# Designs tried in a protein design run: designed miniproteins, single chains. Part 95

Each design is a single chain, and the fold is of that chain. pLDDT is the mean over its residues in the fold that is shown.

## One batch from the design tools (miniprotein)

Design m3516
Fold by ESMFold2-Fast:
Structure m3516 (fold): chain A 76 residues (1-76)
Amino acid sequence: AVEEAARRLREAALAAGVSEEEAERLVELARRAGEGDEAAAAELQELIDEIARRNGVEAAHRVAGAAQELMRAVAA
């Protein structure tokens, strides 16, 4: 479950036009946020907002949805 959600987030990020390095950073931040790391949750939101400005709101929405799925899978 967690690894599938992480894979989906990587795929969504790459499809949105972000780099592999940024996709892996999104996965790491979403995992930590799902574990209750409030600083990681804040940094994740900042990165998603940056993706919205750079790659478009629809791209950011898809990434945010996949990140939320990973956070839920980690918290379960």
Scores: mean pLDDT 85

Design m3517
Fold by ESMFold2-Fast:
Structure m3517 (fold): chain A 94 residues (1-94)
Amino acid sequence: MEEIKKLEEIAKLYEELGNYEGAARAYIQVGKIYFEKEDYEKALEAYKKAIEAAEKAGDKETLATALENLAKVYEKMGDFEKAEEYRKKAEEAK
């Protein structure tokens, strides 16, 4: 979809500008679209980028959201141990 490509371009632009909060939010949107399409590997990649950006931003709420969404992806992939690990990390991020 052109929407995913535009969001990825926006996220990269935010990273170049040092706006890691904006980058994290854009990567969360990319991850959600891939998750809805059941492309779980690309959803994981997007949420991991969102986590890195949220950590650089010091944005605990966005970090928790990205970790919760990453846990949902692992659950859909049948990796319940990683799903539980990332849910715990999300609670600790608050």
Scores: mean pLDDT 87

Design m3518
Fold by ESMFold2-Fast:
Structure m3518 (fold): chain A 112 residues (1-112)
Amino acid sequence: MKDLQEAISRQEEAIQKQKEALEAIESGNLEEAISKQTEAIKFSNEALLLLKQIHKKEPSEKIEEAISLQEEAIQKSEEALEALKSGNLEEAKKKQEEALKLSEEALNLLKS
């Protein structure tokens, strides 16, 4: 319960930073977008590590599915960060929206 709640809290922080990154992309603030996206990836990786620890102690199909969604979300977030660094705001927005959707799906699964 406590470890799962910590993973949920890290995931909620990641989603908040992903939303802030999208706002920065829309406003054309590239430096802020890169900063927020980097923070989002950090919190997403922290959530993933906690989920993997939970799954090792008590294997769960639900946690395994959440891990899979989280790994895909992190990959899309890293692709968004690469697009931001190359100045491709359109691609960055698209990848970040995909990452946010996957992150929210993982969070909903963890809260169910």
Scores: mean pLDDT 89

Design m3519
Fold by ESMFold2-Fast:
Structure m3519 (fold): chain A 71 residues (1-71)
Amino acid sequence: SMVEEIVELLRTSDKTLLEILIEKYGIPESQALAILQALGERTGKALTGETKGSELTDEERELLARLVANY
């Protein structure tokens, strides 16, 4: 599924979350930042566009993947 593909990319990539959302998935910067804000609000973490996917837990990667899939 799209969610599983995003989770695997987030787990294996050394790129920032913002780079993945904009460059890999073609999400505009304003929408990418809104997605990261929504993830931060749901997880209670201060996430920035410089946070790397490898720094997330698997549960946080799944939440982000679902937010991206719903964009």
Scores: mean pLDDT 80

Design m3520
Fold by ESMFold2-Fast:
Structure m3520 (fold): chain A 87 residues (1-87)
Amino acid sequence: EDREEALETAKKAIELAKEAVKLAKEALKTGDKKKLLEAEEKLGLAEIHRAITKLIGGDENPEVRALLEEADELLAEARALIKEAKK
């Protein structure tokens, strides 16, 4: 049960982080401040789901740990793009 919950929240973190990356790339390309705000909101939600996954011990599961590693890469990309778009 807890493993399934950790898998679900880790997958949600990846999904939200991918959305944040996409929105941040669009904001950077177009200068759209609304897209930038949406990217920041998705990034925040992705970070919450990542934190929940770790809080429930999901990072002790190798399968969940691999998903968290993917999420961490996407979160780092989203943060970098958002920082660049804010210039």
Scores: mean pLDDT 85

Design m3521
Fold by ESMFold2-Fast:
Structure m3521 (fold): chain A 72 residues (1-72)
Amino acid sequence: MSLEEQIERLLAEVEALIAAGRPLEEVKKRAVVLVGQLDAPEELINEYQEKIGRVTSHEELLAILRELAKDV
């Protein structure tokens, strides 16, 4: 699976959790795990895990994950 496909699956899972009404902290925790599973450099993984940790809304979380998709 390509890195682009991995990120698309990550976005789809996060969007599904948001649509299911899951709390922000639960969605953030899952997003951190999914980012950690990407076939990407450790430095990039650490950067986006830190960015996700600072997120205060579902909309901001999606924006950060879409930024990740453009960064790779």
Scores: mean pLDDT 83

Design m3522
Fold by ESMFold2-Fast:
Structure m3522 (fold): chain A 70 residues (1-70)
Amino acid sequence: SSDEEAKKLIEEALELLKQGKVEEALELLRRALSVATNPELIKNLEVAIEQLEKGDVVSALSALHEALKV
């Protein structure tokens, strides 16, 4: 499903964030958002992207882990 594809992109983005590659992670998260269909998954992706754009990596990581629980 497209939600399974979105979750794989989130997992790849998490590995990039671990490496400090914030801009590359944002690109993958925007792709995840474009294919996500579940409203809770979309909401957590939007929160994660907003927090990363603000430089709050800790809050973004929390939102991404919540997205993966959907």
Scores: mean pLDDT 90

Design m3523
Fold by ESMFold2-Fast:
Structure m3523 (fold): chain A 76 residues (1-76)
Amino acid sequence: SLEQKIKDLELRQGSGGNVLELGDTYLELGKELLKQGKPEEAVPYFEKALTLYKTVLGEDHPKVKETEKLLEEAKK
């Protein structure tokens, strides 16, 4: 499951190189929660993905902007 993948990636976060994969997995889970009609549960995952993307890719990256749009939609 995505939740099990997140746990495994969080344990390996300090190894370098898996930070973007962790961010992508948070984003995937957030999108799935939105699809299930659970926007309040999606918010923390989009926030976690956004923090990781800003750290790795920088604030001006298109992936950061798309994640910000999803977060705003989940907060409505």
Scores: mean pLDDT 79

Design m3524
Fold by ESMFold2-Fast:
Structure m3524 (fold): chain A 67 residues (1-67)
Amino acid sequence: MEEFKKEAERLKPQLDEDLARARSLGNDLAVKTFEKAREAYEKGDYEEAVIYYTFGLMLLALDERAK
């Protein structure tokens, strides 16, 4: 459990930056997914936060490749 907390804390600063980039690209699905990751982190659901953050990154990468 602590391992997921450490990983989530490490990703938190990157999450804010990636969320801002998703908004700039107009990728609504990635934005919503990153927001879920942030909410999970705030509630202490670190495992869920890491999972949603990972999905958000995949959605963001897919959108950028589609340009």
Scores: mean pLDDT 77

Design m3525
Fold by ESMFold2-Fast:
Structure m3525 (fold): chain A 67 residues (1-67)
Amino acid sequence: SAEAKLKLAELAREALIKNGGELTLEEVRKAIEEAEAPEELRNALLARAEETGRLTAEQLRDILESF
């Protein structure tokens, strides 16, 4: 899970910079897949992103810190 968290943060960093601090739902899905995030982390990220269709840098950080 630590390796998946680090990989997810790395993958998300470029998209967050490009999009001004937000990930689209599609970018969240891609980062989860590429990082091979465990099911619990995947479900938490998707649940949050599906609420608004996006995930902010702050929301990503909060979720990653809970795992």
Scores: mean pLDDT 80

Design m3526
Fold by ESMFold2-Fast:
Structure m3526 (fold): chain A 58 residues (1-58)
Amino acid sequence: LAEQLRREIREFERLAPTLSEEERRAALERAAGVVRKAEPVLGREAAEELLEELRRLE
C-alpha cells in the first residue's frame, strides 16, 4: 500500500506542471484525504511521511 501511494505521488509530481493551480491543489487535498483514511493500515509514521511529500508538491 505505501509503495503504491508513493508511486502515485511520483506520477502526480510528473504531471503537476501540466495542471492548473486549482487542479493541482484539489488533487493534493484528495490524496491527503486518502492517506489520512489509510493511516490505520499504513501506520502513523508512513502516513506522516506521505503527507509531508504531498505538502512539498504544493
Scores: mean pLDDT 75

Design m3527
Fold by ESMFold2-Fast:
Structure m3527 (fold): chain A 62 residues (1-62)
Amino acid sequence: ADVTRALGEIYLALGKLDEKRGDFDGAIESYEKAIQLFEEAGDTEGAEYARKNLEEVKKKKE
């Protein structure tokens, strides 16, 4: 459980890094993976936070 949540946090950080680099496709993939990992870990707050970041990056890609 703890390892799965930690992996979710790592993918969330990768998504933020990709977004700062202008790699919106990479950011989307990383945020989607973070959401999956947070959901598997039962971290509802982490999953919601990752979804918010995913929605924001999708707006930037438009």
Scores: mean pLDDT 83

Design m3528
Fold by ESMFold2-Fast:
Structure m3528 (fold): chain A 77 residues (1-77)
Amino acid sequence: MSEEELEAEVDLALIYMLKALANNLFKQGKYDEAIKVYEEAIKRAEELKQRYPSLGEEVDKLIDELKKNIEKAKEKK
């Protein structure tokens, strides 16, 4: 495993961690906080896609899911 490969894995893990945190905030009714965390996850996902184009399809699916969750959170406010 190269440093570049390790960096990609760490970034992807962080994005999934942020998604899990935002989902938990959503379940608690903390919709504004959930939206902020989803937006942070999207930003990191877009940065990961720029650095590792081979992950583009997987990351695009994740970004789409995060955007849908933001819209649901906005509807709940």
Scores: mean pLDDT 83

Design m3529
Fold by ESMFold2-Fast:
Structure m3529 (fold): chain A 59 residues (1-59)
Amino acid sequence: MTPLETFARFLSELKDRYDAGELTVEEVRAEVEKRRPSLTPEQQAAADQFLRWLEAERA
């Protein structure tokens, strides 16, 4: 599995936990931000897209 695929799986797991009511949008954002300093530009773009879609679903 590539680093990008591993990160996409991480985002998928966060979404599953959010959908299950285990995490709030703010907690999902915090988990992503904890990883931000070690993310590649591609992973940063994936994270930003994921968070934008998650916020939009809440509205």
Scores: mean pLDDT 79

Design m3531
Fold by ESMFold2-Fast:
Structure m3531 (fold): chain A 68 residues (1-68)
Amino acid sequence: EKEEIIKLAREKFGEHMALLVDSLLEKGYDPEKIRKLVEEGNYDEIVELAKKAFAPQAAAGRAGARAL
């Protein structure tokens, strides 16, 4: 399942995008959402998700607050 999405990203956008998609899936992003974006060729949306997922400061604060 996940490997197929990564393969599609590689074939559509190249190795760089395949690595980004793999990282998003490992971080717990919805595989169906990522697959849809890859199939549609929606490069910009995938990059935006990666920015949000790996934004160092804003995401860390809210994730920590949810623990308790």
Scores: mean pLDDT 71

Design m3532
Fold by ESMFold2-Fast:
Structure m3532 (fold): chain A 86 residues (1-86)
Amino acid sequence: SMVEELKKKAFEYAGKAQEYLKKAYEALEKGDLKSALEYKKKALEYAEKALKLLEEADPESDAAKTLKEDVEKLKEEIKKLEEELK
């Protein structure tokens, strides 16, 4: 179904977001705040793409609600890191 195809695409983008979050974490462990910020911004880009597809497929799903909360948390982490780098 189209709903299943949208969910699969969303999980693909969510997977990319997790890969970039892992790279951000590795950069933070090395004290590389600039690379960590860049990776978190890439993670946010993919997480937002995943969220849009999940909201299109089933906006009331637990997966969509959880990802929406994760996106908001990631936005706040990015803002904090940007402020620390200025």
Scores: mean pLDDT 88

Design m3533
Fold by ESMFold2-Fast:
Structure m3533 (fold): chain A 80 residues (1-80)
Amino acid sequence: SLELEARLSLVLMQIWLGAKSGDTEFVERAAERALELGKESPEAARRAAEALRRGAEESPEAREALEEAAERLEEAAERA
């Protein structure tokens, strides 16, 4: 869906911006938005998890939170 694509793109941009600026709190807030988006469908959950995994590589300070959120989304996708 176009709405999902737009929302995931925004989350990715927010993670990227937060990682580049060193704003760990901003990255964590973006991860929470990804978790909410992942509730809409298994496909949304898988794509949001991929975005969070990429974000974790660029933000060592937020890596644990991003990886944990990605794991939760991956589990949600498997249960649907």
Scores: mean pLDDT 77

Design m3534
Fold by ESMFold2-Fast:
Structure m3534 (fold): chain A 63 residues (1-63)
Amino acid sequence: SEEEKRELAKEFGVPEEQITDEMLELWREMRKAGLTPDEMLRRLAAHIARKQGREEEAERFEA
């Protein structure tokens, strides 16, 4: 859990404090589904944007 949080923070280029358990769970599911790291990062960014009400920004990450 802590190591996964550190790795995800490194991939995003953000402090570990910005990585939530919800983001880690989504990351694990995407990895299990066989998505590439780049696709996983884009989908996480889209998920965050949608939760913040930024639908157009989310769609751009998914394109």
Scores: mean pLDDT 73

Design m3535
Fold by ESMFold2-Fast:
Structure m3535 (fold): chain A 126 residues (1-126)
Amino acid sequence: TLRELAQAIADGDVEKVEELAPTIKNNNVLLVLAGLALGHKNYVSSAILVSQLSEEDQKLLLLPPEEALELLERATSDREVALAVASLLARSKDKELILEAIEKALELVTDEELKETLRIIKELLS
């Protein structure tokens, strides 16, 4: 399940990430989970998740936290929200800032799978 995958990423359980990651086909969900893996310094899990992104999405660069917050404020698409949250998860050390950003993201996203992913990550970080 999506919850089991997010927990495996947080726990550094690479074998479970390898098993579950192929079940996720949503590129925005994969991007956010890759950010979570980078934030936990789980580089192998991050590489697995990134390898499943489309070629276009693999070319996206993770933003510095300040730029990610600016993107989130002006976001008009689930892609922009996913990139902003992924970048904050990967690069910010401020847990409260990340939680506030996820709460804002939950108000902006329209995709239910991405919304569920963000709720799970919020619970794991709280």
Scores: mean pLDDT 84

Design m3536
Fold by ESMFold2-Fast:
Structure m3536 (fold): chain A 55 residues (1-55)
Amino acid sequence: ELTPEQKRKASLYYIGLLIAKYLNDKEMEDYYRELIEKEFPEEVKAQIEETIKLV
């Protein structure tokens, strides 16, 4: 159901969120969380998060 571009975009946002959490950068973390929440429904977030955990 997601286009390849939407999957790539969601993955990039999640990678950015993970980097922000690793660096303890609260502003960057909030920024990426808002992007993910705004552009993707919860079911899609869960699917992408599961994919990211494979790396």
Scores: mean pLDDT 72

Design m3537
Fold by ESMFold2-Fast:
Structure m3537 (fold): chain A 72 residues (1-72)
Amino acid sequence: EEEELAELLKKSLLELIGEELRLIGDILEYKREIEEAKKAGDEEKLKEAEEKLKEAERKLEIVKKATKAKKP
């Protein structure tokens, strides 16, 4: 986490905003996949989508921290 944050801080503010928007898009897609898996009763797909969502949310929090550090 801290090492990942340090690498993100080397990026420009515009690049960090781009990463945030990409991760938000990923999160919305994974939430859609979770709903579809629930309706289909596909427990394997549900678990996979939930794991992807958790990882994307974790990455988004780190990117948000980096973005805040560069904004006044």
Scores: mean pLDDT 80

Design m3538
Fold by ESMFold2-Fast:
Structure m3538 (fold): chain A 86 residues (1-86)
Amino acid sequence: TYENIKKFYRKKAESYLKKAQELLDKAREGIETGTLSKEEVIELLNKAAGYAVKAEQYANFAGDPELAKKARTLAEEAQKLIDEVK
């Protein structure tokens, strides 16, 4: 049913958002501690942004505007950090 499809997409969105957040957090920690190279930080942030974009797409398919906004905000945060590091 349409309701079951929405639940499936919401779970996918949540999964991708969690992956994006974990990568963003790892990149931030690497910046703060100086343990990651500039190239490694940018790679993590690009992956985080990619997962956040997927999360927003699935959140929109699920009809969940709050989840979509969280995903978009995370993608914007990742891009801002890329711009600051490069």
Scores: mean pLDDT 89

Design m3539
Fold by ESMFold2-Fast:
Structure m3539 (fold): chain A 59 residues (1-59)
Amino acid sequence: SMEDALSHLPVEKLKEGLQVAEERLQAAREAGYPDETIKRLEEIVESLKKALEKKGIEV
């Protein structure tokens, strides 16, 4: 799964990925992207948050 793949990344890279994913999600919402695109970006953000939570990082 995406979460399993992400679990192999260092915390620093996961935090960087989360910041980029959140920025992309915000930009897509502001630009009026389709709901399906927004949902996919939300799923990426959620997967990164779960990967960080499993490593004991608050998100």
Scores: mean pLDDT 82

Design m3540
Fold by ESMFold2-Fast:
Structure m3540 (fold): chain A 58 residues (1-58)
Amino acid sequence: LTNAERIAAWAYEAYKRGQISKDEAADIAGTALGISDPEEALKFAEEAYRKLKQEEAA
């Protein structure tokens, strides 16, 4: 995973844990990934989160 993907994965995890809002997670992930569409940013953040958890779960 790239550093941008790790940041996006963190933002998605924080959102799922209720630590930040959905809009805040989309903004953080979009900034890290260079994606201006909040829905696209969240979808890629979710993918990055799943990949990160697969790495950690081994």
Scores: mean pLDDT 81

Design m3541
Fold by ESMFold2-Fast:
Structure m3541 (fold): chain A 57 residues (1-57)
Amino acid sequence: ADEKIKAIREEAERIVEELLKKAKESKDESVRAALEAAAELVKIGAEIDIELIRKKA
């Protein structure tokens, strides 16, 4: 059970880091805002998945 939660957190952290790196490299304000918003959605999705696993564990 805990291994799945750890995998979800690690995957989300890696995706967020990659999106934020691209945001920092972007000179376009709209692209930067979109990448930051995408990173936030990844965090929300991971939290929902973890909650669903905890209800069955």
Scores: mean pLDDT 80

Design m3542
Fold by ESMFold2-Fast:
Structure m3542 (fold): chain A 73 residues (1-73)
Amino acid sequence: SDILEEIEKRLLAQPGVISARVEEKDGNIVVRLGVTAPLSGEQLLALLKMVSEISGVPLEKILLDYVVGPLPE
């Protein structure tokens, strides 16, 4: 839980990120973001690399999805 909370905190510190939800499922890290505007491929890759570096999980096991606006409940 501590590492997932750190990932959420680091994601929320990124420009244009307004909400973040991070969970672990079947050895994968699932990231859902609410953002102010669509992410570029460069921004997306930077976020994936950051999550990989914090978690120690390889990029292939990180699933990231986003919506423009706050995350639905």
Scores: mean pLDDT 83

Design m3543
Fold by ESMFold2-Fast:
Structure m3543 (fold): chain A 56 residues (1-56)
Amino acid sequence: NATALNNLGNALASLGRYDEAVEAYRQALKLDPSLTEALANLYAASKKEPLKFASP
């Protein structure tokens, strides 16, 4: 679901796979538009910048 897709996006972005991370975040937001973490991370991944809500 939405949180699993957000976590998938985080993992893909940490591997430098930003295009795939963007798609995962987009799907998360389609399932849960209130998931602001996915929106912020989608924006960061689309710019190939570090994630804002990634845990160590």
Scores: mean pLDDT 75

Design m3544
Fold by ESMFold2-Fast:
Structure m3544 (fold): chain A 72 residues (1-72)
Amino acid sequence: SEEEKRKKLLEEVYKRALEGIDEIKETRGLSEEQVKELKERIKEIYEEALKEGVEPEEFGERLALAVVEIYE
């Protein structure tokens, strides 16, 4: 079904986002606290996207905004 395909794509995007945070931690020297806050925020965005039926593209945009906000 389209819903099952959407959920699988959201999970793949979420997994890649977590991998990206680990990469940024190594490259930018993020603190353990910043990494934890980012991962918690991204998890909340993922859970909300699953509830709301958000498309993978919109989910990706929400994740990008969360990463930008941590540097503000």
Scores: mean pLDDT 80

Design m3545
Fold by ESMFold2-Fast:
Order: structure tokens, then sequence, then C-alpha cells
Structure m3545 (fold): chain A 86 residues (1-86)
């Protein structure tokens, strides 16, 4: 649980960085929408991961898994936003 939650936070922070970089590049409407989506997914992943770290047992594991899925989705959106912004 802890390892997945920590991985989710790291991936979510990276997704947020990619989203901010895309926004600074003067993005198209598509790149802007992708960057916003990446930022929202990253924020959700951090929230769920922090909840997982404060929880125990099966609930902690479930929250960590959800956080990791959201963080991975945020990363993909952030990478796409940066590609579209170039």
Amino acid sequence: AKEKAEEAIEKAKRARELALEALKAGPSKRALNLAIAAAIRAAGAIFLAELALKSEGELAERLAEEALEDAKAGLELGEEALREAK
C-alpha cells in the first residue's frame, strides 16, 4: 500500500510538471484541455494517495491502487499535452 501510494504521488507530481510546461508553451485549445485534464487527475491522485497513507488494511490498498491509476492517466495526459503544445 505505502509503495503504491508513494509511486502515485511521484507520478502525479510529474504529471503536474508536464501540464504546467504545456501551459507555459502557449498551448492550442487541444493542448490546453489536455493540460487541465492532467492537472485534475494529478490532484485527485495526490488526494487519494495521502488518504491511503493515513488508512490501514484493505482500504489503504484500494485507495493506493486508485491513486496509482489516476496518476498514470495524468502522466499520459500530461505527455500528450506537451506533445500537442510543441
Scores: mean pLDDT 85

Design m3546
Fold by ESMFold2-Fast:
Structure m3546 (fold): chain A 82 residues (1-82)
Amino acid sequence: MEEMEKKIKEKIKEELLKEGVEEELAEKIAEETVKALRAGHAGDLEAAARELEELARLLEEAGMEERAREAREAAEEARRAA
């Protein structure tokens, strides 16, 4: 999983950089996305919801309002399923 998580993080960061997100913020978003995926894969829906909510906040800082809304919706879905 470590190698796959690193590749996913790098891919997300590269995509965000191409969309004009600053490098430091792109790295934080990629890291938080991997944390949310890890929690979801482990079945820890409460942790997944918390990580998705933090991800939404970072996406708002990046000006990515639509993605932030999607992350918030995913967080609420995870909370209801937990």
Scores: mean pLDDT 81

Design m3547
Fold by ESMFold2-Fast:
Structure m3547 (fold): chain A 68 residues (1-68)
Amino acid sequence: MSLDELIEKARKAVDEDNFDELVKTLKEILAQLPSLTPEERDRVLREIARIGKKVQEKGKLTELNKAL
């Protein structure tokens, strides 16, 4: 699965309140970070931050941080 597909899957998991799928998908994204260029890493981190904001709005940010 491509990095863009993983980011989209994570967004869908947030929208569907699928916390288990979100955690799994974010772990897969984080595992790929060391192999990315600095520019791609910055892009991915910005997308993760947007996802994190949505998770925070749902009151799940602390639970997400503990699961990662």
Scores: mean pLDDT 80

Design m3548
Fold by ESMFold2-Fast:
Structure m3548 (fold): chain A 76 residues (1-76)
Amino acid sequence: SEALSLLEQGMELAQQGKYEEAAELFEKAGRLYEAAGDYRSAAEMYANAAHMYEKAGKLERAKELYEKAQELEKKA
């Protein structure tokens, strides 16, 4: 699936220290899962993106995505 391919690419970028690029791919995967109604997988992807943004120093964006992940967990 597109979401799974994005997850794999994001993990590879994270291993290379390309945290902001990895975050963008995890966030895109999260949107695909959310659109499909898979709120649990969407929450996991947004949490992964938040962690990557945190490592990239994008603390405000990380906070927004952690909050979004928490809200989606309540729907799962």
Scores: mean pLDDT 89

Design m3549
Fold by ESMFold2-Fast:
Structure m3549 (fold): chain A 66 residues (1-66)
Amino acid sequence: MMKEEEERRIKLSQEIAKVYQEALAGHPLSPEAREQMNLAAVKAMKNGDVEAFRKEVAEIVEKEKA
């Protein structure tokens, strides 16, 4: 029923959501950091790269710790 591309997109979305939720639960994030994470998630969905998203989230979290 679903195309392989659609299935991959759904799995990617689930992985991105998990990374996002883990970051929110583990670290105090400003509204600005959350906005940056939202933009990174959109970019990752377009590129299909969850590892790039994890890296960007880690950088955003590190910046917030300063």
Scores: mean pLDDT 76

Design m3550
Fold by ESMFold2-Fast:
Structure m3550 (fold): chain A 61 residues (1-61)
Amino acid sequence: SAPRPLVAPKTSASGLPLTPREKALRDQLDAEIAATDPSTPEERIRRGVLEAFRAILDALA
């Protein structure tokens, strides 16, 4: 997929190419993280969980 204009492109931690499906999942997670407003403790926890999932996906790539 094309890189988002307002979001820096990311690569996997292992340097291996991601499958199209994995890229789509990462793109969705990145979009959700970027859309999250940490105005409350609950939203801050949610962001942390999403970032943890993205880190796991990066490790598995």
Scores: mean pLDDT 68

Design m3551
Fold by ESMFold2-Fast:
Structure m3551 (fold): chain A 56 residues (1-56)
Amino acid sequence: SSLSGLEILKRAFAALRENPNPELRAAVDAWFAAAQAGDQEAAQAHLERIRELLER
């Protein structure tokens, strides 16, 4: 039930390769932008959104 950030991202990329999901893609893109900006709080929020989408 608890996934690391790297494991969440790995699963998200695998899911996007099999079935492109616009919400999942947007969440991954938002995480990438936050990570590039050094916004750790925003990056964590986007990882939680990715996790929620993967648990549906």
Scores: mean pLDDT 82

Design m3552
Fold by ESMFold2-Fast:
Structure m3552 (fold): chain A 65 residues (1-65)
Amino acid sequence: GPLLSDAEIEAMAQNVKTHGMDDEGIRKAAMAAVNARSARRGPVSQEERERHARQVYERVKALLA
């Protein structure tokens, strides 16, 4: 399944709206969330983390559309 749940993506989208985050802020938040999850799940490659961060960013942006 997806690395982050729909509820986690919705919470991130709400945080973006509340703090007025720009696109760079959203990308940074997505990468931070992926890195935090990866630390709990064991080692994940940088390429896989970057792929997951892009997917999280896209999912958050879809909720902001």
Scores: mean pLDDT 80

Design m3553
Fold by ESMFold2-Fast:
Structure m3553 (fold): chain A 66 residues (1-66)
Amino acid sequence: SPEKKKEIISLLNEIMEKYPEARPLVFEILRAIANNDIEKAKEILERLMKKYPELQDDVEKILSIL
């Protein structure tokens, strides 16, 4: 759904603004989503959550929409 994709992109942008250190991984997730590579987006989201445990709730919300 285009609406779901827009919501995911919005949530990822919020993560980047709140946590600039996560930007490189978030850019890779955005690239995977732009390429419609959902499996790669999920893999990078899991890596983001492992590297930054404080983002777990935000990442789980995005995973629930994917």
Scores: mean pLDDT 85

